Designed miniproteins, single chains, continued (5). Designs and how they scored, part 81

Each design is a single chain, and the fold is of that chain. pLDDT is the mean over its residues in the fold that is shown.

## One batch from the design tools (miniprotein)

Design m18792
Fold by ESMFold2-Fast:
Structure m18792 (fold): chain A 85 residues (1-85)
Amino acid sequence: DLAEEGLRLIREGRLDEAEEVALELIARGDLESALEVFRAIYEEARRRGDWEKARRAAGLAVMVLVLQKRLDEARALDREAEAEL
């Protein structure tokens, strides 16, 4: 399970490799799993104080939400990231 691999990499602090897994999920059309991994990267980066990585992960999650046509959720996450970062 590629999503489980991404979440494991996040627990190991390997956020760049987790981002690569999420991008592969997008390439395979698994937008929901990609969103789960990007959200997890965002939360872990925030927890670690890595604001640059958190901002990047939030932007990628917003992009996935837009691709899914979940525009209200995309706007909510974008506003949250602006307020928190």
Scores: mean pLDDT 86

Design m18793
Fold by ESMFold2-Fast:
Parts: C-alpha cells; sequence; structure tokens
Structure m18793 (fold): chain A 63 residues (1-63)
C-alpha cells in the first residue's frame, strides 16, 4: 500500500537508516523499539513514522 511506502521513505530520510533495513523490520515490536531509539535521539518525525508502520503491520496481521 502507498501509506506503507510513504512511511518507510519518511523514516529512512529523517533517520538516515536505509529503506532496505526498515523493510527488514518485519515485526511491530522491532519497529516500536527503533521508534523509541529515534525519539531518544530527537528524531521525532522518524519515530512517528516507525510507530505508524508498527500499527499498520498489526492491523494487517489481524485482518
Amino acid sequence: RKEREELIKKAAEDSGIPVETIERLTTPEKWRRRAVEMAERGLLEAAEALYRLAELLEREREG
């Protein structure tokens, strides 16, 4: 979905983490952990994008 691609791109651009690395985080727990790390570094936009990715994956996993 477009939303997932956009969030991955934003997280990569704001954090400097490669898109491929973010896509490899296939569990909501891993994305949430990374989001906390980004927030601690002051990268709030990257953190928000990673949280949204975790939420989106949880919805997809349930539905």
Scores: mean pLDDT 72

Design m18794
Fold by ESMFold2-Fast:
Structure m18794 (fold): chain A 99 residues (1-99)
Amino acid sequence: MLSGREMYELGKRLADGADPKELAREFIEKNGALDEITQKKLQDVVFNPSDEKIAELTALEQALYFGLSPLTEQTKKNFQAFLEAQRELVAKNPALGKP
């Protein structure tokens, strides 16, 4: 089961400038891809944060969001690249995006 600690560490690695394509591959290999709804929700809260949007996050999604702190421009770009890499991997293998 995916843990809040793993999500937090993912956020920290993205904030520290780790390769978003490598992180996307590692994440999918262990957990499968983030579903489309989760990806859109996380993208929206990272780029347009609000207390209401943060409150709509699951505990695992909140752990990732807090791991990305502080939300620098570089961290936002790296997170966007991570989501794009996840979408590309799912597009090449749709089975990775199915529950």
Scores: mean pLDDT 79

Design m18795
Fold by ESMFold2-Fast:
Structure m18795 (fold): chain A 62 residues (1-62)
Amino acid sequence: MIDMKEVDDSLFDMEFSVTETSVKTLESKGEFDKAKELLEEGAKRFEERGDEKRAEYFKKKL
């Protein structure tokens, strides 16, 4: 059980970091529409996993 929680935290951190980096890359290219879509995708993914905190972070970026 504790291993599952630690695995979930690592996966959430990885997916969060990847999404945030991708959003920043798109914003730096002026692709704001794509960045917004990626933020919405990230928010939905974390909501489906029950990670309210990370989902809320992406929603606030919208």
Scores: mean pLDDT 72

Design m18796
Fold by ESMFold2-Fast:
Formats: structure tokens, sequence, C-alpha cells
Structure m18796 (fold): chain A 73 residues (1-73)
């Protein structure tokens, strides 16, 4: 079996609603998955998940959302 992990990461200022950051990351992941499925008609999504973290970089607080999927080809 062949597996590909695809991910999309979105970084926004900490005052951005978390739900919006998550939605952006999921939308970008969906676009990547759609492209991959178009190129690989037998592709199966094995799992999907989204991680969110609030981090401080150089004195600026940001929200980072990473949406990921494992795909079998």
Amino acid sequence: KKYIKVSATVTRPADTPVDEVVAEAQRKLDEKIEKLKKENPNAKIIYRGTRVAEVEVDGEKVVVATSSALIEI
C-alpha cells in the first residue's frame, strides 16, 4: 500500500476567531485532497484531523491551525 500525508497550515493573529482559522485550514486541505483525487482516482481518505495552537512568535500572538489527511493510493 502507498500512503500520502497532505496538510494545510493557516496562521492568523490571535484575535482571529479559532473557528475561522480552522475553516480556512480545512478548506485548503479539501482543495489539496480534490487535486490529489483528480490525479489518483483510486485514492481513499484514511483519516482527517485538525490541530490548533496559540503561539507567540517574536512578541506576536498567533493562532495556527493545521489540517491533515492520510490518503491511500
Scores: mean pLDDT 84

Design m18797
Fold by ESMFold2-Fast:
Structure m18797 (fold): chain A 76 residues (1-76)
Amino acid sequence: MTAKVDVELEDGADSLEVRIQIEKKLKEIPGVKHVNLTSLPGRISGTVDIDDSVDLEEVQKKINEIPGVKKATVYP
């Protein structure tokens, strides 16, 4: 399944550094195959290819735990 990822950043967060941390964190989740994220001013958006067995709520929670992330939403 391909899921969409939208991330709102904290004020003053480095979007490139936060994107790298998100990609690293997502690749640690079993069943994550491919991550395609773009850094934008104050936001990160893109897609993640995951196995159907992967819980989107768990993926969203793990992204929200990253310093510099204000709010992350993961949806089909």
Scores: mean pLDDT 83

Design m18798
Fold by ESMFold2-Fast:
Structure m18798 (fold): chain A 75 residues (1-75)
Amino acid sequence: MELAIEGFARLAGGIAEKEGADAEKMKEIAEESARLIAAGDTEEGVERFTKAAREHVPKYAEMLEGAARLLAEAV
């Protein structure tokens, strides 16, 4: 589970960095959201992350929401 959370955070941060957004902020929110998902708060985690993705990297928000939902299914 820790490797999956780290991978998800690195994906979110990498996309944010490439788009000129706040990579560290997106990585932090991705880690927090992934921990919520791992704890069973799946919808809250997915919604929180998707909202941040729409604010910081709107072009990739739908793709990142999909990634968060796949993480939820893997946990």
Scores: mean pLDDT 81

Design m18799
Fold by ESMFold2-Fast:
Structure m18799 (fold): chain A 93 residues (1-93)
Amino acid sequence: SKSRQWEAFRTEARRKLEEAIRALEAGDTARARSLLEELLRAVEEATKKFRDDPEIVEQLSRVGELIRRALAALDAGDTAAALEYARRALEEL
């Protein structure tokens, strides 16, 4: 069901965000970047899949924006800001 698919997506996305956060805390910015880029792609695909659910789409939009900000912070060498944005993305899921 759609509800079961959303719950499965949310659970997996949370696990990957927690892994990215652990990578950032360990100073493994390359691993964190890879995980965040994979998550952003997954969020974009989920937005298409759940397009008929405006509340899910709005939640995914907020998560996607926070992941993009985390990636931009990594591009700027600001690991602390990337960590903050990743934690906020986790709170939105």
Scores: mean pLDDT 90

Design m18800
Fold by ESMFold2-Fast:
Structure m18800 (fold): chain A 59 residues (1-59)
Amino acid sequence: AAPAVPPVTPAQRRLLRVAKELNDLGLTKDISNLDQLLEKAVEAGLITPEEAAALRAAL
């Protein structure tokens, strides 16, 4: 049966969690690209630069 849930990978799920935390901190205002979102997450201490690179590669 086709799920009504949109497709989500482990990397996308992680990204959504990070994006939610950034939104809660009010840091999503200037984010238009994935790269900018990952940079802001690293700056906010939510993820490491190494993890950001891994997420970018997995997406």
Scores: mean pLDDT 73

Design m18801
Fold by ESMFold2-Fast:
Structure m18801 (fold): chain A 84 residues (1-84)
Amino acid sequence: MRREEVEREREELAKRLLEEKLKERGVKNPVEIKALEVQSYIAAVAELYEKGKLSEEELKEIEEEARKLEEELEKLKEEIDKLL
């Protein structure tokens, strides 16, 4: 099914991009790790969009998911700042 293929490719791309960025930067800070997760997700989505593998419905769902990830990152920053 098309949706399953897109989801698998997104997960694989996001995982590879995250792993590469973590190794390149030697990041240990939880906020920076979360930021790289969000960036990797967005980069994977952009690549799939450029390849024409995303429908308008899938784009809308992905946009909502990206917004949630950005909100999670912001909350994580606030919580860590509160603990410091």
Scores: mean pLDDT 71

Design m18802
Fold by ESMFold2-Fast:
Order: sequence, then C-alpha cells, then structure tokens
Structure m18802 (fold): chain A 66 residues (1-66)
Amino acid sequence: LPFPSEEAARRAAEIAREVARERGLEAEVTIDKQGSLYIVTVRVRGASAEEERELREEIERRVKEA
C-alpha cells in the first residue's frame, strides 16, 4: 500500500493492525520508504486468500475515511 507521507503510512499501519486484530489475525506490518513514497506491507499468518482480500479492502476503506 503506497502512501505519499510517513504520517499517512503510519496511520494506515495502525488501521491494518486494528482490522487484523478485530478479525483474530496475526499481522506483521512494515513501512518502507521507496523514493518519495512510503510502502506499507501487511503480512498475515494463517489467513486464506479471501481473508487477505477482505483485510486489504477494509484497510483501504478506513484509510480513505481517515
């Protein structure tokens, strides 16, 4: 998930952790600066492809609202 600022990336990472926790998923969230963008990577252990898709969609929705 690419973000234009560190603040946006940190907020997205917090949202990702919260959504994963709500779903009972163990998520590893990292933020890497790539040029002018901050890339938030979310990795979940033991999740199905469907659960990963739902997690990604919910994170994107909440980030757009924040």
Scores: mean pLDDT 76

Design m18803
Fold by ESMFold2-Fast:
Structure m18803 (fold): chain A 56 residues (1-56)
Amino acid sequence: MIAKLLKILKESKDQKEKEKALKEIIKTGNKEAIDLALTITDLPEEVLERLKKEAE
């Protein structure tokens, strides 16, 4: 499951799909997966901050 979400985050051209994938990764609570996702994502920092708050 996480591997599929990471693939969407890295390869998708749709920003909404990337946002949903990142939010789901954050919701898993898997710190290593979250750290990796934040490293590979090309989403703007403002979007990252919003998604972190929404996933709490």
Scores: mean pLDDT 78

Design m18804
Fold by ESMFold2-Fast:
Structure m18804 (fold): chain A 107 residues (1-107)
Amino acid sequence: MVSEVAEKLRKELEEKYPDKKIFVVAIDISPSERGEPGTPHPLVVTRAYEQALEGAEKAIKEKPDIVVVVADVRGDDPMSYAIAKLTADYLKEKTGVPVILVDTAKL
């Protein structure tokens, strides 16, 4: 699950940078896990966008030193990729700190 990878990455980064505040935004944008297999579901994409927005707002409020955006981004779904990338780009612009985009589907 994206949340498990997010927690693991947070712990690994805190171990490497113990003096840095790290915030992790977890976005579940895997339509195949929440819709019918092989069929894109518009509501799953909408829910992923809502998760991205909520996570981004919390990240900005927390004022971290490093932000990690963790998503199950599938290269065959341009909208899911756009949501994850837009979230990472938006956070980099608004926080001015390093933002790391992690695609769990490619791990």
Scores: mean pLDDT 70

Design m18805
Fold by ESMFold2-Fast:
Structure m18805 (fold): chain A 80 residues (1-80)
Amino acid sequence: LSPKEIEEKELKATLYELVIGSTELVIERLKKKREEKLAKGTPEDLALAKRIEEEIKLNEENIEKLKKEREKLKEEIAKA
């Protein structure tokens, strides 16, 4: 790998780290919001909690995909 290719991969890895970190904060906020809805315990609040659980799952799946791409980039940089 050329120095320029390494730099581009490092920038992309940094972008993935930023997106992962931002998404982890979103998941934390969603978990708190879910707990608030569960604590209220009305049928409407339980339905909202279920919707929030689905959002958490989607965001967790997205993080796992980004983590795999980030690790792949880090391995390529380390081997250069």
Scores: mean pLDDT 84

Design m18806
Fold by ESMFold2-Fast:
Structure m18806 (fold): chain A 60 residues (1-60)
Amino acid sequence: SDEEIVRAIAEAFPHLPRERLVELAGEALAGRHYGKDKPGVRLKASPEDLERARRLLDSL
């Protein structure tokens, strides 16, 4: 789930500032939803992905 991805990133990188965690989580969410047709391509997180990542981090 999206929450599991965001939690895993927060646990893996506890030393990163929140804005960096949001960027990483947003990219991971974008890759999960849109990266299937382009495996191995780094996707830029959309503003919607970043906002979702922020909300999920707040819920942890």
Scores: mean pLDDT 70

Design m18807
Fold by ESMFold2-Fast:
Formats: C-alpha cells, structure tokens, sequence
Structure m18807 (fold): chain A 67 residues (1-67)
C-alpha cells in the first residue's frame, strides 16, 4: 500500500477541515482496516512526522506494510 493510496482514500472519506490524524484514520477505515487500528496508525504517524502532512501519509503507509 502506498502513501498516495491512503491519501486518495482520506480525500474521499474526509472533509478538508478534518485534522490530518482524522483524515488518515478515515482513509484507512475506508480501505478495510478496523477503526481501532486505523486510529492507532494515524496517531503514531502524526507523532513520528511532527505533524507534517506528506511525512504522516508516508509513515502510515510504512506501518500498514509492516502488518
């Protein structure tokens, strides 16, 4: 799974006003991940990226690929 796939899913599943954490979580849920797992991945991705949008999606994709 690529960062671009998660970003496209997030775009379709979220409003522009949602936080980056909520966008990543909503994107992952739309791709078939559980809400609990999606929220955990989104939280860690934002923490590890320091809130950078591009890096958050990249880290989320790396975490998903380790599952």
Amino acid sequence: MTAEEIERAAFRSSHPDDTIEDKIANGLVSLGFSEELAREIARKAVELSGGDIVESFRIAAEMVNKL
Scores: mean pLDDT 81

Design m18808
Fold by ESMFold2-Fast:
Structure m18808 (fold): chain A 68 residues (1-68)
Amino acid sequence: SRRQRIRDALRTAGVPQDKIDAFIREVEKILEDYYTTPGMRGGDLLSELRRVARKFGLSDEVLDKALF
């Protein structure tokens, strides 16, 4: 369901499918690191997600719609 929500939000924002798939892979890795790294907090997670969104040329608004 999370992957589908991200795909739908990014498709609506006009993001190409290959870029969406690459973004989802990086988000999944960040979430994996968050749940497996002791002491990592929600603020650290948000900072990493914002960094990856910027790397992919996504606005904070698009990221918020995709993840929240």
Scores: mean pLDDT 76

Design m18809
Fold by ESMFold2-Fast:
Structure m18809 (fold): chain A 79 residues (1-79)
Amino acid sequence: MKSKIIDLKAKQKYITTPFAQKSEVSVHVISGKVKVESPSLNVSVELNAGESFSVTLDKGQGLIITAIEDSKFKLVVKE
């Protein structure tokens, strides 16, 4: 299990590198508000501070995380 804390200013985006293998990915919002999108899975969800979202991504898929306001979130990957 790998985890990373990411800080984004309002309107900034964090784009994951396409995953090399099938992975369970979780986004946990510590502060602020973010939008999590996976265009390949047609997934779009908004998360407030204290909320989390988990999704299983296949090889070559990724997530786009957009800060609606200045935000801090934890990204967790299980391969």
Scores: mean pLDDT 82

Design m18810
Fold by ESMFold2-Fast:
Structure m18810 (fold): chain A 70 residues (1-70)
Amino acid sequence: TMEEIIQQAKELTREEMKKLPKDASVLEIVKVMNKVLEKTLKENPDLSQAQVDELQQAIAAEARQTREEM
């Protein structure tokens, strides 16, 4: 389901973000977000544009939240 896809992407985003140093650049954060998005899209090729937009927003929100915890 879409909820499961988003939850998995959020978990992967959190894991990848925690591997970055606390002073990681915006570019390194963007690389993490792009890596998670690309992997999720490859695994779920049938997602609509609206679902991709929702996924991208969820990944960005999780990256910001994890960054604040660093």
Scores: mean pLDDT 84

Design m18811
Fold by ESMFold2-Fast:
Structure m18811 (fold): chain A 96 residues (1-96)
Amino acid sequence: HMSVAEKVKAIVKPNEKLKKLLSELGITKDEYTIGEILSAVMALATRLGLGGPLENPHLVDARGTPLEEIFGVDRFDVRNIDELIDRILKNTEIIP
C-alpha cells in the first residue's frame, strides 16, 4: 500500500478519455504524475464552476461533465484525495 504522498508521484499514462480531457486543458504529454493529473482535474472543476455551495465548497457536482466519466461518480469530495487518486488510476496505466 502506498501513501497519498507516494501515489501523487507515480508516473502514469492516461487512457484516451483522460488524455482528451488533458489536451483540452492545453496539457499534451505521453506521461504524467498522478499529482499533475489531480491538479489538472481540480483546475477543470474550477473552470466549469462545479464547486459546491458555500456550506459545502469541497463537494464537486460532476454530473453530466467529463469528470463524471473519468471518476465514475456524479459527486466527489476534493478532500478525499486517496479516493480521487484511486479513481484516476482506473483511467491510467502505471509505468514501472
Scores: mean pLDDT 73

Design m18812
Fold by ESMFold2-Fast:
Structure m18812 (fold): chain A 92 residues (1-92)
Amino acid sequence: SIEELIKKLEELIERIKQAKTRDELLKLIDEAIKIILEAMKLIEDKDKILKLIGHIISLIGLKLDLEWGADIEEIKKETIDIIKSVIELLKE
């Protein structure tokens, strides 16, 4: 259900806050992408699907930034902000 996926995303935010390594954060971003892809299968609203695709693209960009040496705390903050936006979109 959408409510179960929202709960998983909220729990993922707390895990991201505790991540200490780039490898941990990369895995958590991959988990966020997987949850968003699962949510897209439950949504019939095309505009919501397109916004979720945009958030997935942003998360992929953050993974590349991490691999290219971006600051872990900056990427954590940006990842959390994207996940919060996804949660609000799923609550609509």
Scores: mean pLDDT 90

Design m18813
Fold by ESMFold2-Fast:
Structure m18813 (fold): chain A 100 residues (1-100)
Amino acid sequence: SIEELFKEIEELTKKTLEEASKEFDEDTFNSIKELVEEKLKEIKEAIKNKDYEKAAELVGKLRAFYLKLYEISKNEELKKLAKELAEKLDKLYKELKEKL
C-alpha cells in the first residue's frame, strides 16, 4: 500500500511538473522541480529505511507545498493535479502513521 501510493505520487508528479513548465518561467519552474524531486528522494529513502516518522514529516511538507501550488496557480489542470497530489500525500501520511 505505501509502496503503491508512492509510485502513484511519483507518476502524478511527472504530469504535474509538465503542467507547471507551461505556466511558470524557467527559474521558478526549476525551483519547483528541484524542491519536489529532492523531497520525493528524501521520502523514498526514509520509507526504504523504515523511518516512518521522518517519512510522514517529509510527506506533510510536500503536501503543504502542493496546497500552495494549488493556491498560486492560474492553470486549471495544474490546480487539479496539485489537489490530487495533496490528497494522495494525505493518504500516504495516514498509512505511514499507522506503522508507528
Scores: mean pLDDT 89

Design m18814
Fold by ESMFold2-Fast:
Structure m18814 (fold): chain A 77 residues (1-77)
Amino acid sequence: MKKAQELKKQSYQNGKDLAKSLKNTPGVTVTEKLAQRFAESAGNTLKQIYLKQGVSQKDADEAAQAMKKGFLDEFKE
């Protein structure tokens, strides 16, 4: 988890898992804009956590982007 590539990979998977949780709820419909807002919020939260843990700004930003991408990729199938 502490290596930059490991952080990105885990963050991407976390994003996918979050989107799967939403998709597996019967009758849930989420607009593209709402999905983007959820992805942004999750990514920003993850970035702040990693910065607090001493992760570099660059690596924290890349992890946040990976989580956003994972969420959106899974949500779009």
Scores: mean pLDDT 77

Design m18815
Fold by ESMFold2-Fast:
Structure m18815 (fold): chain A 69 residues (1-69)
Amino acid sequence: GAGGGAAASGHAARVSTTPEAKELAEKAKQAGVAGDSAKAAELARQAAIVSTTPDAKRDAEAAAKSALG
C-alpha cells in the first residue's frame, strides 16, 4: 500500500530489519549446507549489511544506556 501516517513507527523499521537479517542468514546457511558457497557468501554479506542499519544501531545504543542508567 501507499505510504501513510506511520511516521512514528520507528520500531517497525528495527523489527523489520531484524527479521530480514535473520531470514537472509538462514538462507545463507542453507545455501552453504547445499554446497553453494558463492550464494551463501552473498546472502551472508547481505544479512550483515541489514543487521548494521542505523536504526538497529540506534535502538541497541538506547537499550545499552537504559541498562547502565
Scores: mean pLDDT 56

Design m18816
Fold by ESMFold2-Fast:
Structure m18816 (fold): chain A 68 residues (1-68)
Amino acid sequence: DGIDKGAEAASYFLGKDAGDGGRDAVRSRKPAPTKLEEAAKSAAIAGGTLGEETGYMVAHHAAQQLNK
């Protein structure tokens, strides 16, 4: 469940609400309602398609971009 692992990484870096929203957007095939949830959605997709470590890296990178 790389999607769940990517969403967990997003929850760690972007906040629990963002990670949960991103996972739900992937599972429901709906657009994410916020930019934080879109970032979490990208991490969840990366975890599901490219592996758990890639999901973690995408979430970490998104958090670094938002800190600037």
Scores: mean pLDDT 76

Design m18817
Fold by ESMFold2-Fast:
Structure m18817 (fold): chain A 57 residues (1-57)
Amino acid sequence: VLDAASLESIFLQAKVDLAQAKKEFSETEYLIVRNKSIEALKALNLPQPHLEELTQL
């Protein structure tokens, strides 16, 4: 898919952003950030394996 590189880039950036959020925010704040990020990426039709990986972070 032509958008595969863009989706991969977005996924990798999300992993970096969530890793930083996990270090800097409280557990409650991190869960809000993670859930909002996953919701937004799901709306972009990010592949299921990537969404699953983000839920494990």
Scores: mean pLDDT 79

Design m18818
Fold by ESMFold2-Fast:
Structure m18818 (fold): chain A 73 residues (1-73)
Amino acid sequence: GVEDQFQHLLEKVPNVKEISVEDALALYKQHPYLFFAEVVKGRLSKEHLREIYPLIDDKAAFLKDLEEALNVK
């Protein structure tokens, strides 16, 4: 069915296997806008955010941007 074809195509998208903490941190450092877009879409779990937070250099800026992203409806 259409669902089988969609799943098959998703397997051929280069596997962003569960974004590792390192890959998520790299995304934040290189493309913070895209990182927060993935957070808002629910593609980054709360556990990923908990693991990334200690590795953030500017925690105040990170928290401000996260709050702004989550408050945009």
Scores: mean pLDDT 67

Design m18819
Fold by ESMFold2-Fast:
Structure m18819 (fold): chain A 75 residues (1-75)
Amino acid sequence: SMREELERLIDKLEEAVRNNSPEEEIKELATEAIRLAVEGKDSEGLQRMAQLAMQSEKLAKILEEALYEVSKELA
């Protein structure tokens, strides 16, 4: 399901952040997760990503950029 795909992507995003993966990899995962969460209107997924951003300034910046790009594409 779309919910299971979103949860899998958020798990991968969390792991990539913990492992200090390349910024581009984190950005790709974050953008896809944001896209699925917005399209599915999944507030829980968005909240989980926001919580991860509180632990990583790098992720916080990437998520802000991803939200902007997704909102622009879906408008």
Scores: mean pLDDT 83

Design m18820
Fold by ESMFold2-Fast:
Order: sequence, then structure tokens, then C-alpha cells
Structure m18820 (fold): chain A 72 residues (1-72)
Amino acid sequence: MLERAVELARRALALEAELRAAKAAGASEAELEALHREVGALQRELARLYAELSEEERERFEEEAARLAAEA
């Protein structure tokens, strides 16, 4: 579960960066909505997985997520 949650967090950060870049580039409403839906779907799945993690796994996830965010 932990490795899957970390992978989804990485994917969500990448998609959020893509969404920000698309907005800056003046992408169409349809393109922005598609990216928003993808981000939302990943965030919902991540929240579900996070809820299933143990306290120790949540601590490790938070550490890894902070590392990924700092690298973004």
C-alpha cells in the first residue's frame, strides 16, 4: 500500500505541474478540465489508500511526499 500511495502522489504532482504549465500557456477550457479530472481522480485514490495506511506508513508517506514536493 505505501509504495502505491507514493507512486500516486508522484503522478499527482507531475499532473499538477502539467496543469499549471497548461494554464500558463493558455490551454483550452476542455484541456484544463481534462487535466483537472485526472488530478482529482488520482487525489481521490490517494486519499483512499492513505486512509488504509498504518501510523508508521503514514509517517513514511508524509516524509516521501515532502521530498517529492521539494523536488518539484
Scores: mean pLDDT 81

Design m18821
Fold by ESMFold2-Fast:
Structure m18821 (fold): chain A 74 residues (1-74)
Amino acid sequence: SPLEEAKKEFIEDIETLIRRIREEYPDDPFAQAAIEELERIKEEIEAAKTGAEVSRHAIRAFDIASEFARRVLA
């Protein structure tokens, strides 16, 4: 279904992001916190029942990634 395909794609994107953060910043405490939040969002996307729920969680993942990127640049 379109819902299950969207879930799969966003989960794969989040898993790729988590892997990259782990590889580039393995000992950073802000990186670890971001990874933990992204893992929780991945579980929420897996549990989502509607496209609106998937979209809300996906947007939250982008917000977390953006905040982490800003902290690294500071």
Scores: mean pLDDT 85

Design m18822
Fold by ESMFold2-Fast:
Structure m18822 (fold): chain A 91 residues (1-91)
Amino acid sequence: LSDEEIDLLMKALDPDNDGTVSYEAARRFLQSIAPELSDEEIEELIREADPDRDGTLDREEFRRLLELLFERRPEIEPQIRAIIQQLEKMS
């Protein structure tokens, strides 16, 4: 994913436009795109993406989250790309 594609996803998840995604927004996003993931798996992914435990994910941490997600569930990558394409059309 490009920086621009990640920024589009982050803006959709970050209504405050502060350049970060909250853990709660990340959890809701993961639950919507991968409903088969357990709460424990979602928390694992967020924890692996953000070892600093600051409660938010910046661009690089969110990129890591998506990379970890695609590694565990490669079928999700086309779904994420479809979401990005839809967001681009709405802009």
Scores: mean pLDDT 78

Design m18823
Fold by ESMFold2-Fast:
Parts: sequence; structure tokens; C-alpha cells
Structure m18823 (fold): chain A 70 residues (1-70)
Amino acid sequence: SEKMEIVEKLIKETEEELRGNPDLSREEIQALAIKTMNEIIDKVGDDEEVIDYAHRRLSELVQRQLEVRA
């Protein structure tokens, strides 16, 4: 799915940004995830299944990053 490819690309870019910036605060990590989620919503529209998938993937990424930095 083209929409899934957009989601995976934006999530990978977000993960790379987080890996390149180990000193980001909790608030900055959450802000980056919110920015990525908004970009996904803007690009995929009201596709609930794709949006749910993206939200789950970003939530998992944020949780892992916060745990590693705690």
C-alpha cells in the first residue's frame, strides 16, 4: 500500500532523527513523534486503519526511546 510506504518512511526518518540525537529530552522526543503523526495524518487522510497502525508504531518507538534514556 502506498499509504503504508509513507508511514514506514516517516517512521524510519523519525527513528534516524532520534538515533542521531541521543541528548533529546522527553518533551522533545514526544514533540517529534507528534510532528511525525501530524505529517502522516496530512498525507494519508482519514484512513483509520493506516492511522491506527502509524499511532501504534510511533507509540512503540517513543516508549523504547524513553526507556533507554531513563
Scores: mean pLDDT 84

Design m18824
Fold by ESMFold2-Fast:
Structure m18824 (fold): chain A 76 residues (1-76)
Amino acid sequence: DMAAQRRRAVVNMVDNMLKQRGVQVSQQQRDDIVDRLMAAVDRNPSMTSRGLGGMIRSMVQNVPMSAFSADVRASW
């Protein structure tokens, strides 16, 4: 199922981005980010990995600071 494979890829990209930045988010926040990215991909199937990466960055930046570790908050 191509839709399931696409969702898995998006989930992996989000998880990797959060891990790379040391950001701790709730499961609900993670699911919201994934769902919003999936909706954006569905609206623009030609979206590049670069465009998707930019969207992930914007969504992570909009996460409440209280969800970030002290070390991450000190660097922002």
Scores: mean pLDDT 62

Design m18825
Fold by ESMFold2-Fast:
Structure m18825 (fold): chain A 65 residues (1-65)
Amino acid sequence: ADAAERYALLAAEAAAKGDSEAARRYSLQSIKAGGDGNYATMAGAAGAAGNREVARREALKSGEG
């Protein structure tokens, strides 16, 4: 769970910066670690798919504050 969330957050951050390759790698690591489908994982998956707008929206939801 913890490792999956860390990788999902890294994927979301990379996607937000426009680094689709890094976002894809981190999203895959999150899934391998048992990604649980929360907003951070969804942001990573959207980034890996090249959907930057969705990745940004989901990343913002995971980082509300």
Scores: mean pLDDT 64

Design m18826
Fold by ESMFold2-Fast:
Structure m18826 (fold): chain A 71 residues (1-71)
Amino acid sequence: DEELKEYIKKLEEELEKYLQELEKQVQEAHEKALEDPSLIDEFRQLHKEAQQEAAKKYEELQKKIEELLRQ
């Protein structure tokens, strides 16, 4: 089904955009921490939280795709 394939592609593109924004935030925090070492712990916490958010979003997408393919 071409419509299902296009819908899945849209979901993957939305996740990719979300992850790109998340990566940008982590990269910006990393650069700030390189200039100011007092921000290193805040960067590490943000990076950890970003990894957890990314993993959660990826798992949600996988479950959604599986449900769509089952139907």
Scores: mean pLDDT 83

Design m18827
Fold by ESMFold2-Fast:
Structure m18827 (fold): chain A 63 residues (1-63)
Amino acid sequence: GEAEEFAKLQAGIDTIRALLPTLDDEALATYLALLRKEIESAPLSEEQRAELMAQLDALEATL
């Protein structure tokens, strides 16, 4: 359901955050772009999608 999809995508973001010290800018940009596409197509509420997208935007700002 939506809660499971949200948790899965949140875990993906958390994994990227944990890997930040080891990722170069190109790898980070690639992972963020893939995750953004998954969030855009996932069966999420508007609020859940906005929350995940805001987290991605914050990570992209570190590039």
Scores: mean pLDDT 82

Design m18828
Fold by ESMFold2-Fast:
Structure m18828 (fold): chain A 100 residues (1-100)
Amino acid sequence: TTGVTRGSVSFRPTADGVAELESGELTNEGQGPTPLETGRAVRSASALLTARNFERRGDLESAERARQAARDGTASGVELLREEAERRGEPVSASGVGVS
């Protein structure tokens, strides 16, 4: 089965003055690598996009965590964004679909 993977990630500013809005959209429709490889690559890329978003907002510790997750393939950018948003009370919009 050919893998199809999509992801959409966004971060919204809070009312207390976080003035940066970041978003990322990642799509990979299995034209090349195996579904397993595609899934891992997408998760890693999503985590890297999330790391850049954290970095732009000055959340260096969250950015480093996201980069580590990308190296390990252990968490997606969506999961990282949700966890940090929950902790900080920041609005987050995220979606991701993987099929193999």
Scores: mean pLDDT 53

